# Designed miniproteins, single chains, continued (3), part 19

Each design is a single chain, and the fold is of that chain. pLDDT is the mean over its residues in the fold that is shown.

## One batch from the design tools (miniprotein)

Design m8634
Fold by ESMFold2-Fast:
Structure m8634 (fold): chain A 97 residues (1-97)
Amino acid sequence: SEKEKTLEELRELLAELGLPESDIEAFIKKLEQAEEIRPGTLEKVLEDLKTAVEAGIPKEEIVAIVLEALQVPPEKLYFVLSTSLGVRILELAVERV
């Protein structure tokens, strides 16, 4: 299943970033709920996290953003995650100028 493959890649990426197993499981569960509300959320979250890593955001900062997204309801998860990652990418770009 393509969904199962995306979930596996998300688990691996979150573990590589240093997120504790209990928080990974909580985040995946909330992401699956978000996917049921708005199809495509899983793929968008995986893409945004990969983009954040590629942009050079420190792993500890990405972890903090994921933990923040975990505190909001499933319908708001992607908005909070995407906005916070976007702001950090912009801040990093300004610091490198």
Scores: mean pLDDT 85

Design m8635
Fold by ESMFold2-Fast:
Formats: structure tokens, sequence, C-alpha cells
Structure m8635 (fold): chain A 66 residues (1-66)
């Protein structure tokens, strides 16, 4: 079963926050990454790219386990 796009986004945001917390990033950095995703796709900060990749992998794993 495929989850709703809304459920995927909620899960992604939760995973993103957790990954950022594990890497010592602040809530301010989280907001900056979200803003960049809306405007640039890729953020110029390589650390943000790694966090996004890990969050996407965790989200995909959780979605596939349903």
Amino acid sequence: MSPTLEEIYELFYKELKEVMKENGFSEKTFKKILDALRGKGKVKDPKADKVLEEASLRTGRAVLER
C-alpha cells in the first residue's frame, strides 16, 4: 500500500528533524534547509545535502516497511 503524499511529507519532516538533532544541528538550520528545498532543490551546504540524503533513506525505509 502506498501512503498518502501528506503522510510521506510528515514522516520526512520528522526524520529530517531527528537526523539534524543527531548531527548537532539547530532548529534554525532545519528551517533554512526547508526554505532551500523549496527554492533551490540542492543547498550549497554539503552538510545539508548529507542530512537530506539520510532523512530520505530513513523515510523510504519506513514507507517500504508498511
Scores: mean pLDDT 69

Design m8636
Fold by ESMFold2-Fast:
Structure m8636 (fold): chain A 71 residues (1-71)
Amino acid sequence: SPREASVTLARLTVLLSEAYFDIKYNTVSKEEAKETLKEAREEIEKAREMGEDVSVHEKLLKENEEALEKK
């Protein structure tokens, strides 16, 4: 539902911000980080298909992916 998607997106914002710090400070393995970002991408796509605005989440995901590629 749209309400459930909004809650999921709010949680995803927190998780992607935490993932960014974990990647930057090497507190998580590259393999674990890749899996987290893959799952985040799938949730973003589901929310987009429901008509939610995912622009902030796509930006956070891209920043995470770019940080991971620099490892």
Scores: mean pLDDT 82

Design m8637
Fold by ESMFold2-Fast:
Structure m8637 (fold): chain A 66 residues (1-66)
Amino acid sequence: MSEEELQEAAKRAAESVAESGLPPGTRTLALSGGGTLTIETAADGKVTVTVTQGDKSATAEAVAAP
């Protein structure tokens, strides 16, 4: 997976999490293809998703709708 593909995945994940309205906190998921997905939801509704695979990583942000 390229950095561009990771960035796209991170953006989509951040938007989906923001739409889901998850409570504040940090969540880390292991990916089956190797790598890690980290979801950070702030108390102000800001969602940050970081996808790491091998030596590549991408980060995207979204804001949860009230």
Scores: mean pLDDT 76

Design m8638
Fold by ESMFold2-Fast:
Structure m8638 (fold): chain A 63 residues (1-63)
Amino acid sequence: SPEDQARAMAQGMRDGVIQLAETVMNLTKASEEERQRLLTQAEENGARLGEWFYDRVLAALAA
């Protein structure tokens, strides 16, 4: 369904943000403190972006 597709794409967006953050931390050898802070921010921002993406994709699929 459009809802299932939009949800899957939104989850992919959230996971992508977290994966990118982890990749950057590994490349820069970030400290444990920096890693924890960045991961927390990535999870929060990824969730916000995923929610926005869900609404936007669902609207587009319903057009």
Scores: mean pLDDT 82

Design m8639
Fold by ESMFold2-Fast:
Structure m8639 (fold): chain A 77 residues (1-77)
Amino acid sequence: GAMSDAYIARAEELVERARKALEKGDFLSAEIELGMLGILLGVARVAGDDDAAAYIGKMLDELQKELEKAKEEEKKK
């Protein structure tokens, strides 16, 4: 529905912004975008939008792994 589509579109924007931040080594901006994605996941869950919540949750898990790997590479410098 329109609400699910809106959540997914917002999540995709947040994912793109987070990935651009990670490419620049801007971990603070990446963490802020991830935090917003986590809030959006919570909103979708409270709304009972299981499809949107599942999709956002998958994106959040993938981005968290990308952020952790990028931070580990910085620690080795």
Scores: mean pLDDT 83

Design m8640
Fold by ESMFold2-Fast:
Structure m8640 (fold): chain A 68 residues (1-68)
Amino acid sequence: SEELALKLLGEGLRAIRNNDVEALKKVLERIKKELSPEEYEAILNTLLSAAESLGREEIKKVIEEYKK
């Protein structure tokens, strides 16, 4: 669902902005479980770019683990 994908993207971006690792992990688990492989990859790449832009090193490492 595009609506679900956009909601989870918004929640992930909020977690990154707040530097909330636990909130991000909850969002990443939902993305992995509830979205298509294409939506999953697109959102992970967007979240990774946001983490890099904000210098969120721990969050970046968490996202990279989900890309493997």
Scores: mean pLDDT 86

Design m8641
Fold by ESMFold2-Fast:
Structure m8641 (fold): chain A 70 residues (1-70)
Amino acid sequence: SVEEEIARRERTLEEIRRSIVETQRLIDEMRRRGMNTVREEIFYNMYLIARGAGEVVAERIEKRIEELKK
């Protein structure tokens, strides 16, 4: 049903939003302590990419939920 599809997508969205928050915490921590090695710079950039990808996926799911509620 449409209701079941909405509920499933809302659960996935919540999981992605939690992942974005956790990734942001890691970014903030790295910014606070500074980056002193090439490895740290690589991980920092990987977290930025992961955050960006998560935001894009979350936005697509939110849009689909909104369309299903119309």
Scores: mean pLDDT 86

Design m8642
Fold by ESMFold2-Fast:
Structure m8642 (fold): chain A 94 residues (1-94)
Amino acid sequence: DEELARLIEEFEAVYEEAKPLLSEEQQKEVDARLAEIRANPADARLLLRQVVAVANILEQERKKASAEQQKKLDVLINRVLAIAIELQELARAA
């Protein structure tokens, strides 16, 4: 699925930008979730669950962040939520 492959690539790009804003433990958790996605690249529902889980991690960090870091996290959270919306549409069509 070309669309699903694109969404995985976009999600990975968002994570690379988010890495400096995350703890080592949070990075390990997201890395494990990405490994699960890479093992199951055709599973849109799995990808959606993992994307939502990562959005929750970013939201928790946002609550603890400085005003400057909150602005960066807001951009990243909005990008993750946009990916989740596209995935919901793909999962309903499948």
Scores: mean pLDDT 84

Design m8643
Fold by ESMFold2-Fast:
Structure m8643 (fold): chain A 81 residues (1-81)
Amino acid sequence: MSKEELIEKFKEAAEKALKQFKETLDEKSVREVEKIIEEALKKMENASKEEILKIIDETQRKVLRVYLEAKRREAEAEAAA
């Protein structure tokens, strides 16, 4: 798989995730995810294929962490309302 293919797949996954996050998460959490994705993309353009895979892995973990924390807090707040 080429470097460009990895970046494009990441962008597609990121856009799809952001659409769901905008419906599920708070704006602050969505912005955090956007920053994480943007920083990852910036690093990917100057990185080797192997580094891109590591960046994707780390980015996915960071995004999941933000998602889980935000979703937990939002669910608690909405359930309490």
Scores: mean pLDDT 78

Design m8644
Fold by ESMFold2-Fast:
Structure m8644 (fold): chain A 65 residues (1-65)
Amino acid sequence: SLEEVRRAAVEAAKRFGEANPDLTDEEIEQAARAIVNHIAEKFGVELTDEERERLVEEARRAMRA
């Protein structure tokens, strides 16, 4: 489900950010997008463009927390 993708992506992003504290804003954007796309593919969920951008924003925020 979309909710499962969201939770998994945010959790993965948080862990990635903690492991990589010196990421630039561009690297954070690229990593967040890669994580969201990878998790959605693994769960078999097709994201709309709006859903993808929202999840990327949440993942970016999790990496910076």
Scores: mean pLDDT 85

Design m8645
Fold by ESMFold2-Fast:
Structure m8645 (fold): chain A 65 residues (1-65)
Amino acid sequence: SPQVAALRARVAAAEAELARVQQQYDQLMQSDNPQDQRQAAILGFRGLALATEIDVLRRQIFRLE
């Protein structure tokens, strides 16, 4: 359905953003710099929020299929 296609596109966009956040997180986690560790923590919370959004969108797709 058009609604499912739109939700799948939103999932793809959120997954792309999550991949970028995870890449930045992994790079910062290799640093012993306290500022980098604080930034990694912020990105960790952002990644969790994106993962939660993806789960919600996937549940909406499941209910519509």
Scores: mean pLDDT 88

Design m8646
Fold by ESMFold2-Fast:
Structure m8646 (fold): chain A 65 residues (1-65)
Amino acid sequence: SPERRAERRRLMLEAGKLASEILKKTTDPEQKKEIIDLVNEFSEAVAAGDLERAREIIEKLKEKL
């Protein structure tokens, strides 16, 4: 679906912006690893077509801002 492709692209852009902003503010290596792990889980969810899980991971990233 074109709508589903657009949503996937939007989520990918949002996750990238959030991760970049959080990592810019984060100096603790353990916290950086948590953000990287969340980004990897997001990529896996998107690859699996699980957009609900992808949205849940974005909410977790927002909590770390």
Scores: mean pLDDT 86

Design m8647
Fold by ESMFold2-Fast:
Structure m8647 (fold): chain A 81 residues (1-81)
Amino acid sequence: MEEELEQKRRELAREIASKLLASTNYSLNKELGKKDWAAVIEGDPVMEEVATKKMGAKNIEKMSASEFGELLSKKLKEVVK
């Protein structure tokens, strides 16, 4: 089922992003730059909704990687909980 596959992909994407954002590993966060975070969001409908409607994704390119990661972590926890 297409719906089931989409849900599994969204769950995996959210799990990965949640673990990465919960991490205090600065080295990993530095290598995974702001554009890479945007790509992770763009690939998932739930993350796209979080970024666009709740985070104001229109300003993502103007944010620092740190600001983006913190805002995404906060909004992602609102959606994933």
Scores: mean pLDDT 49

Design m8648
Fold by ESMFold2-Fast:
Structure m8648 (fold): chain A 83 residues (1-83)
Amino acid sequence: MEEAREAIEEAEAVLEEIERTLLNPDPSDEFLRTTPLEEAVAFLEERRRLAEELRRLARELLENPSEEVERRLREVRERLERL
């Protein structure tokens, strides 16, 4: 279940980055400089939501593997990567 393990690591890395950005924003961050605060927060919250769902699905895949869970994990992962 390498795919599930990699998905957990990816989700945790994304969540850590988002938490750091929302709670202690880098003033040199191009996205934060060029994006209105409300839009930046909404974008980061959506990305956080997807990362949390990716981690949940990856854990579910490790505990109760199914083709449906695997398909949903790939869908969420692809969506997160496109943000």
Scores: mean pLDDT 78

Design m8649
Fold by ESMFold2-Fast:
Order: structure tokens, then sequence, then C-alpha cells
Structure m8649 (fold): chain A 77 residues (1-77)
């Protein structure tokens, strides 16, 4: 039954990671839309929007990498 316990823990880590990634993706979509409207009115705002989008994408990458590390740690047990 040790494998089943590891599978349950891995599943929980994957669900937590997916939920957080979905939340960040929703924020990226909302801020991206606002940035496109700002770009239409003021092209200088494009750089600010791109920097914000990059920050959110970096957070998504970190969330994925942290989840992968936790899953690997659980697999080693």
Amino acid sequence: MKKKKYEDEIKKVEEERQKRLNDLASRLATEGKAGREAFKADPAKLAEMQARDTSLLNEMKKVKEEGDKKIEELKKK
C-alpha cells in the first residue's frame, strides 16, 4: 500500500499546481487585454505590459518547476 499513498500525495501536488497555473493564466489573460488597450492608445505602454506579462510567465514557470521537484521527491520515497 505504500505506492497508493505516494500516488495520492503526487495527485494532490499536481492538482494544487494546476489550480495555481490556471489562476496565473487567468491573470495573464486579463492583464494582457488591458495592455493591448493601452498599446492602442499609447505605444510606450507596450513595454510596461510586456514586462508584466513576462513576470507572470516567470511565476508560472516557477510554479511548474516547484511542482516537478515535489513530485520527484515523492517518487524517491
Scores: mean pLDDT 72

Design m8650
Fold by ESMFold2-Fast:
Structure m8650 (fold): chain A 102 residues (1-102)
Amino acid sequence: SVEAELERLRQEIAELRKQIDETKANIDKMYEKLTPEQQKEFEKYRKEVEKRLAIELDVIDALHILRSLGFPKELVEAYRELQRLQLELDALNEIKAKIDSL
């Protein structure tokens, strides 16, 4: 049913949000231990990853509009949010790998 699928998506969204928050907190803690020179290098890299993520999110939003025809609005919005959060987590893991290498 649509309600069962929506509940599943809400649970997956909540789990992704938790992982995103935990990853951001870990990045912040690691950032505080960096030298000013390492912070500058890290910020340059983070900015480049965030710019790419912004483009990828815009693409998801555009594709969502085209593929949402005939589906319940709540289900369409939940799938869009899930895909956006997956991209954000992937970008954060890439950023975390960079800070781990410094």
Scores: mean pLDDT 86

Design m8651
Fold by ESMFold2-Fast:
Structure m8651 (fold): chain A 79 residues (1-79)
Amino acid sequence: SSELELTKLMFRMMALNTEAWLAFRNPRSTKEEKRRRIKEALRATNETLKFLHDNKADESLISTVKSQKKEVEELEKEV
């Protein structure tokens, strides 16, 4: 179902965003590792956004995921 697919996408996105944030905060992570984790998070976030648009999801949910994308993009600028 679309609900199950969305749930899986959102959980994967949140997990990868968390990994990117943890790598960003870890002074022992290399710049390459931080960039890799951020890139993975951006890909998952973009996949989730595409799914939401393709399935005409609520604008509030789309806005929430766009806010998460902006946060990950800010991490990319600072690494």
Scores: mean pLDDT 89

Design m8652
Fold by ESMFold2-Fast:
Structure m8652 (fold): chain A 94 residues (1-94)
Amino acid sequence: NLSKEQLEKLAEVLDEAAARLRALRDSQATPSAALTAAYNAVRILRQELLEAIRNDEPVDKEVLEKSVEAVVALVGRVDPALAAELRARLYEII
């Protein structure tokens, strides 16, 4: 299981990614469904980690890695550079 400090760092990285996706969405006259999906996926994963921290719930590394790959794939459809950065930063903590 991941430590509370690792979960907090992962949530911080996801918050930064969500802010960048929100800025990209706000810059577009008609945001794509793919961009909305990527933003929502990042936000949902972050919320799940914050809830696990709050409730002192164990987070399984393999389950988290699958969630990370799913989120990174969605982000990669809209911003491949952000997806690569996000993947690298998340796996550095895991």
Scores: mean pLDDT 87

Design m8653
Fold by ESMFold2-Fast:
Structure m8653 (fold): chain A 70 residues (1-70)
Amino acid sequence: SMSRIQRVQAEIDRVHEEIDRLTEEEKRALAELRRTRTPAERQRVREIVMEEASRTVRLMNLTMQLRTLQ
Protein backbone atom coordinates (compact mmCIF):
# COMPACT_ATOMS: atom_id res chain seq x y z
CA SER A 1 0.00 0.00 0.00
CA MET A 2 1.01 3.65 -0.38
CA SER A 3 1.22 4.06 3.42
CA ARG A 4 3.79 1.23 3.67
CA ILE A 5 5.79 2.64 0.73
CA GLN A 6 5.84 6.09 2.39
CA ARG A 7 7.06 4.61 5.72
CA VAL A 8 9.87 2.65 4.04
CA GLN A 9 10.89 5.74 1.98
CA ALA A 10 11.02 7.83 5.20
CA GLU A 11 13.23 5.19 6.87
CA ILE A 12 15.54 5.10 3.80
CA ASP A 13 15.88 8.92 4.04
CA ARG A 14 16.77 8.68 7.77
CA VAL A 15 19.41 5.98 7.11
CA HIS A 16 20.92 8.12 4.30
CA GLU A 17 21.17 11.08 6.73
CA GLU A 18 22.90 8.84 9.31
CA ILE A 19 25.37 7.52 6.69
CA ASP A 20 26.15 11.13 5.60
CA ARG A 21 26.77 12.09 9.25
CA LEU A 22 29.02 9.03 9.82
CA THR A 23 30.99 9.83 6.63
CA GLU A 24 31.67 13.33 7.99
CA GLU A 25 32.68 11.86 11.40
CA GLU A 26 35.03 9.40 9.62
CA LYS A 27 36.78 12.25 7.76
CA ARG A 28 37.36 14.11 11.04
CA ALA A 29 38.49 10.95 12.88
CA LEU A 30 40.96 10.11 10.06
CA ALA A 31 42.39 13.67 10.18
CA GLU A 32 42.83 13.35 13.98
CA LEU A 33 44.40 9.87 13.60
CA ARG A 34 46.96 11.25 11.10
CA ARG A 35 47.82 14.00 13.61
CA THR A 36 47.91 12.00 16.88
CA ARG A 37 48.68 8.41 15.70
CA THR A 38 47.16 7.05 18.93
CA PRO A 39 45.49 3.62 19.44
CA ALA A 40 42.41 5.45 20.76
CA GLU A 41 41.90 7.35 17.47
CA ARG A 42 42.55 4.14 15.49
CA GLN A 43 39.82 2.42 17.54
CA ARG A 44 37.45 5.37 16.92
CA VAL A 45 37.95 5.03 13.13
CA ARG A 46 37.26 1.27 13.35
CA GLU A 47 34.04 1.90 15.31
CA ILE A 48 32.79 4.49 12.77
CA VAL A 49 33.56 2.15 9.83
CA MET A 50 31.64 -0.68 11.54
CA GLU A 51 28.65 1.64 12.13
CA GLU A 52 28.75 2.68 8.43
CA ALA A 53 28.77 -1.01 7.39
CA SER A 54 25.76 -1.72 9.65
CA ARG A 55 23.80 1.25 8.21
CA THR A 56 24.71 0.19 4.63
CA VAL A 57 23.29 -3.32 5.25
CA ARG A 58 20.11 -1.75 6.68
CA LEU A 59 19.82 0.53 3.62
CA MET A 60 20.16 -2.49 1.29
CA ASN A 61 17.43 -4.35 3.21
CA LEU A 62 15.09 -1.31 3.11
CA THR A 63 15.75 -0.84 -0.63
CA MET A 64 14.88 -4.51 -1.29
CA GLN A 65 11.72 -4.12 0.83
CA LEU A 66 10.73 -1.01 -1.17
CA ARG A 67 11.16 -2.92 -4.47
CA THR A 68 8.76 -5.65 -3.26
CA LEU A 69 6.15 -2.95 -2.47
CA GLN A 70 6.44 -1.30 -5.92
Scores: mean pLDDT 88

Design m8654
Fold by ESMFold2-Fast:
Structure m8654 (fold): chain A 81 residues (1-81)
Amino acid sequence: MEAVEEAKKAIEEAAKAALEAAEKLAKEFGLEPEELRELIEKSKEDTIELLEKLAATKNEEELKKATDKTIAESKALIDYA
């Protein structure tokens, strides 16, 4: 469970940072942030659901691999935004 909670926190922090970056970029480049916001929010929800399903299996090794991947993908969202 601990790894899931840490991953959820990382996802939420990454999504928040990505949303702030998207809002700033949209303002500077005259782009509409709505599309990026929708993508970020959907990715967050999908990832949290996946982690909760993996936690239910109680396979700690698979869960750790999944959380590591999730954290890396969350960081990629920040880079993309």
Scores: mean pLDDT 70

Design m8655
Fold by ESMFold2-Fast:
Structure m8655 (fold): chain A 77 residues (1-77)
Amino acid sequence: PVSTVRPELTIEKLKKAVEELERWVDLTAPSPEVERARQHLEEAKKVIEQYKDNPEKAIEEATRHLREAEEHLSRLR
């Protein structure tokens, strides 16, 4: 329902998710999994920055990168 309401609201929620995961990365000891998560977060930020070109595609791609980052961080525990 949220993504149906306004793409802009969904993008703001994705930005907050990136901030939370970046905080998790900053609190975690350096490792290959942390580096992979950081790379996915950077890709998500880039996609979010370009969301006005294609909001639906940007939401899909950012969500995928956030999921990948979460998976890499979860593998550390």
Scores: mean pLDDT 76

Design m8656
Fold by ESMFold2-Fast:
Structure m8656 (fold): chain A 101 residues (1-101)
Amino acid sequence: SEQTEALQAVLDSPAAVYVTAANMALREDLDNPENQAIAAELLARAAALGAVTPAQARGILLVLGSEIPIVKTELSEEAKKLREEVIERARELIAEARAKL
């Protein structure tokens, strides 16, 4: 499906995973200077790895968009598994960036 292809495109792209991680860290508390520093570090690493493609951007929105109540996107079971893999990798990158502060 388009959902599984978009989420797989994120998993196959270190840059897309870093962008996802940066947004997840920032969403925890937008006004927290530590979260801002973590997000900046992760975005800098994403920029060093290259540009995010439109397909990867769609995948990032699927990971993040489940929290937006006006966008009712139901994921297939396979897409849910891929989304959970992206979230887990993103959490690991956030923890690594936090350890460097």
Scores: mean pLDDT 80

Design m8657
Fold by ESMFold2-Fast:
Structure m8657 (fold): chain A 118 residues (1-118)
Amino acid sequence: MSDEQLEVMRRAAKLLKEDPAFEVKEEGKTVTITNKGGPVQVEALKEAAKALAQLPEFEVKVEGNTVTITARLSAEELADEALRRELLGRAFELASQIENPLAKGIALAAAQLVLESV
């Protein structure tokens, strides 16, 4: 993963937290994203969740307008900078396959928030 790709993910996380259509809650290795917007935001959030669920290190739960993403990693694994960069790189590749730009942004943001919450 390049430093430029990491900065893209960090900006996506900031933009998602500032977007009034979404409520973002961070608790340890868990990120909860609740949609407050319309059908476009619901569809984008579900598409992002589906992409991230392809990574075995993420537990992704979809309940109505809420997506909960938990890292299946220990605190020591989350402190491993090389492992975090590998997982962020895989999340970036999966998000890059998403055609919907809002869903791509949400997937990038969610992965960044889950893995950098340490």
Scores: mean pLDDT 82

Design m8658
Fold by ESMFold2-Fast:
Structure m8658 (fold): chain A 91 residues (1-91)
Amino acid sequence: LQLTAKEREVLLAIAELMVIKNIDTVSVSDIASRLELSQSTVSSHLTSLEEKGLIVKVGRGYKFSSEDVKTWALDELVQEGVEALKDAVFA
């Protein structure tokens, strides 16, 4: 996937919120709160991700466009979590 650092950060935040809250659709305000960014900043990145075909807008929220994108984002999130756990154990 060709993503900027901020687009990747937003995409992984969507996956994280889906897991933590057990939801299939994530709001702009939830993402903004998680990343400590303004809703306008998050909205600009969400528009870019939607233009790239990685997410789709459903009502007032967003979800992954396909199972493949969702799996990729979850795999990246798990890898980041594993690295954070390793750092905590061996710190």
Scores: mean pLDDT 78

Design m8659
Fold by ESMFold2-Fast:
Structure m8659 (fold): chain A 91 residues (1-91)
Amino acid sequence: DEELELVERNLSDEVRQQLQQIVDEARQQVDAALAERAAVGPLSEAEKRQFRVDVLTQVRDKAIEVLRKAGRYEVAEILERQFERQLAALE
């Protein structure tokens, strides 16, 4: 995606590191929650889908906040559109 390449090119190392930290933290929370839920029983396809939606929404909101605080409003809009496309694909 040309838009994602443009985003990467226009981000400072500090902002990229903050975004990676958000992704890593979300992954850890997902793994922990999935392990806890799996201990109770197998996840339905609907539950797995909802879990993916919840995680993407959390990552989106945190990433957009970081970008806006850094004054990267154009990049934040590009990322919001990318997440909207990913969330729509999960419906």
Scores: mean pLDDT 74

Design m8660
Fold by ESMFold2-Fast:
Structure m8660 (fold): chain A 111 residues (1-111)
Amino acid sequence: MSPADKIERLKEALINRDLEEIKELAPELSEEEIRTLLEALPTPEQVRRFFELFEKLVEERGRGKLPSELPEVFEESAVEALKEVVPNPSEEALEAARKLGRALYDLSLGD
């Protein structure tokens, strides 16, 4: 499965609120952290907006970065995307978003 296919699967799993699929694709997240993210992004529209902003931020912030810097770019982009989609995210939701960004980075590597 390509990296893009894995990322799309995680996005669809979040939209469908498929806890088991999310756990398989993002093992860095605990069940409590996954539930925190799903509560912060309760609608399919919010999940899609999060991914749209995340992808834009990764593209903009990743330009000219070394491969070793990309994990932090993904983590910071996920946190910022959540702040834009959710007016007052909890510290727990921000930490869960950071871990989601790391999971998205790991999926982008194909391993």
Scores: mean pLDDT 83

Design m8661
Fold by ESMFold2-Fast:
Order: C-alpha cells, then structure tokens, then sequence
Structure m8661 (fold): chain A 99 residues (1-99)
C-alpha cells in the first residue's frame, strides 16, 4: 500500500541519517556536511509523515541532502565513498518514488 511504502521510505531516511551521524563521529573532515545532510533527511521524513500533500517540500529536502552526500563521497576514504554512494543511490530511488 502507499501508506506502507511511505513508512518504509521514512524508515530508510531515519536509517540514512543515523549512518551519516556515525560517519560524522569517525571523520571530523566531513562532520559539518554529514550533520547537515542528516538533519535534512530527518526533516524530509517529518514532512512525509504529515501526508502526501507535502511531498514537494520533502523531495526538495531530499535532493539537497543527496547532493551533500555526493559531495562528501568525493572527499571520503574509499570505504566510506562506497557507503556514501550507496546511501545517495537509495535516497535517489526514494526521491523518484515520492515525486
């Protein structure tokens, strides 16, 4: 159902935000961008939880956060670059579904 799919997306956004906070703790050089992106993912999850009528705002937050994650991947270690690229890919899928 749509409701189940939206709940799944919100969960994925929360998990991505948690992962970014963990990366921020490990890598001070990306901490500012990681915290910012995590905040945007929590914001998008909150907006989506209020209903489909707010999807445009959620998609904008997601697109900005995905761009931040991609920029972090360019500066990250090879291990974290792969992890960040996968996060960006999953979030891109979520953004396309919500649009």
Amino acid sequence: SLEEKMAEIVKALDEAAQTLRELAEKHPEVRRDAIGAAGAFYGAAAVLSTGPEHKEAAVRLLRDAIEDVRRMAEKASPEDQEKLTEIARKLEEAARFVE
Scores: mean pLDDT 75

Design m8662
Fold by ESMFold2-Fast:
Structure m8662 (fold): chain A 72 residues (1-72)
Amino acid sequence: MSVLEQVKERVEEIFEKISDLEELLREIQKLIKEVYHQLSEEEKRELHDFVLDRLAELLPEKAEQLAAAKAA
């Protein structure tokens, strides 16, 4: 298996396990920093697009949940 595929699986696990948006973003950034030097420029772009697609799908709902929690 490629390093990129393993990293994508870890990103999915982070999205599944972590409910707090700030903690989720910190963990993803730490993972990317750890593996960044192991990835080619094309793999870095693919990983970036993968993370952005996931954030675009989930971020509005997570942002609304966080706003509701702050309002309570």
Scores: mean pLDDT 71

Design m8663
Fold by ESMFold2-Fast:
Structure m8663 (fold): chain A 100 residues (1-100)
Amino acid sequence: SEELVKEIEKKLEEIIELVPEEMKPRVEELKKRILETIEDIKRENDLQKRISLVTAVSIELTGMVFELKYLYKVPEEIVEKITKLAKEIVRLMFKLADET
């Protein structure tokens, strides 16, 4: 639904605001890929394929959180907030994939 897409986009923007300046281009590129994946989900008629697309996004978001924590040494409190937002995005995307 339009409201689910709006909530996903809002949470992606919240992540961009929380990350260090040097990470913003990387996260903005990830946001573009996630929005493209949402359009792919809307066009895909096979539920299993839609679930696979959401799983791919989950892997990419997990990789981003790992980079923030271990490569960029972002404070744990900020990593925790971003992890929560990433989990919420994945949950909303699974809900979108379940819509017929």
Scores: mean pLDDT 87

Design m8664
Fold by ESMFold2-Fast:
Structure m8664 (fold): chain A 73 residues (1-73)
Amino acid sequence: DVEEELEQARREFGLTDELLERLREMAEEVEKLLAELADEPSEVQKEKVLAFLEKEYPELLALLRAIYAASRA
């Protein structure tokens, strides 16, 4: 659950409420994109999502990469 991961990251990294709200909006758009790509293989879905984030939310993508790196440590 992305919201659970964002809440943990908020505690860990001191995210502001405004930034958390924007991250939630981004996550919602990603979910919609994944639904649109439901006919595609999972590899293609993942690639398209990453491309979308890099184009539309590059700063938030950098934050997510830091969060996922920390969560996988």
Scores: mean pLDDT 73

Design m8665
Fold by ESMFold2-Fast:
Structure m8665 (fold): chain A 69 residues (1-69)
Amino acid sequence: KRQKDVEELTQLSLRFQQLVDEIKRTGEVVIDEKDLTDTQKTALRVLETSGLIEIERLEDGKVVIRWGK
């Protein structure tokens, strides 16, 4: 159970590096919230709580992820 969560976290880490590169290129990343897993939502909340990222919800169900202040 925990090992699978670590595996998903590792996969999310690789995707997160791609998202980081996109944020550096465009200043922000827009993701459809429905395409996010519960594990990804939890990871994003942890990063938001630590001040690394800022998350903004749009009316069409998309979320905007930016670097935190």
Scores: mean pLDDT 68

Design m8666
Fold by ESMFold2-Fast:
Structure m8666 (fold): chain A 94 residues (1-94)
Amino acid sequence: MRRERLRERAREALRLYREDPLEGGRLTREMLDEDPELGGRELGRVAHEEGYETPSVLPPEEARRKSREASRYTAEKLREIGEEVDKEIEERRS
């Protein structure tokens, strides 16, 4: 793949993230699917050069894993809160 074309695609993907995160994410995924190493490098380079915040521009696999981790964390937190509430109710009844 040509680096110049890859850089222009990275610029477009990052620009779209500001207007339509879903479409920007789709373009980012396409670039990384075609060439994960070069695509990742050019995305990072363009983001740094244009002052974009990079935490929201992650590889698809990493983004999915972080989403799963966040979902698991939320489920655990809700269960923990429920247990604390149940304990408080039981203490009041005793």
Scores: mean pLDDT 62

Design m8667
Fold by ESMFold2-Fast:
Structure m8667 (fold): chain A 59 residues (1-59)
Amino acid sequence: WGNLGDVYLSLKKYDEAQEAYKKAFDILKEKYGTTETPELTALEKKFTLAHIKAQEQKA
């Protein structure tokens, strides 16, 4: 899912990128039960970026 988010981001499909990153984040958070990992931090930043760009695209 994180890789899919990166692909969607490159295609400027920010809604799809946001969804992919969110799914990856939720799964990793469920698995670890905590957010104190580099993978989750990176995924959260990518999700936030895609979310902001998606909102700007819909303005």
Scores: mean pLDDT 74

Design m8668
Fold by ESMFold2-Fast:
Structure m8668 (fold): chain A 105 residues (1-105)
Amino acid sequence: SLSGPLTGKKILLLDTDEEFFEKLKKYLESLGALVYGVADKNKETILSIAEILSKEIKFDAILAEKSLVEEVRKLFPNIPVIEIEKSDDFKEIAERIVKAIEESK
């Protein structure tokens, strides 16, 4: 096929685990997504970078580690926020993104 389920979708990925972040980013990009974001041990650093990126980029969806979800929803009330966990299946995450974007239209 000439297009993936996430082709051209801009996704903000926010996590505290760098290895999980890099693997998930690579997977989503393989489906056509444009992935932005950061993984850091300091949650305040993650939120600051998210605010900076949001000034330049309009995101279709945000993926956030559980402990970040409440603050991310406050910063981005009009963008679907999807909670992610290290135990989550990547295919299920992609399906949640597609559903959230379609439900936000």
Scores: mean pLDDT 85

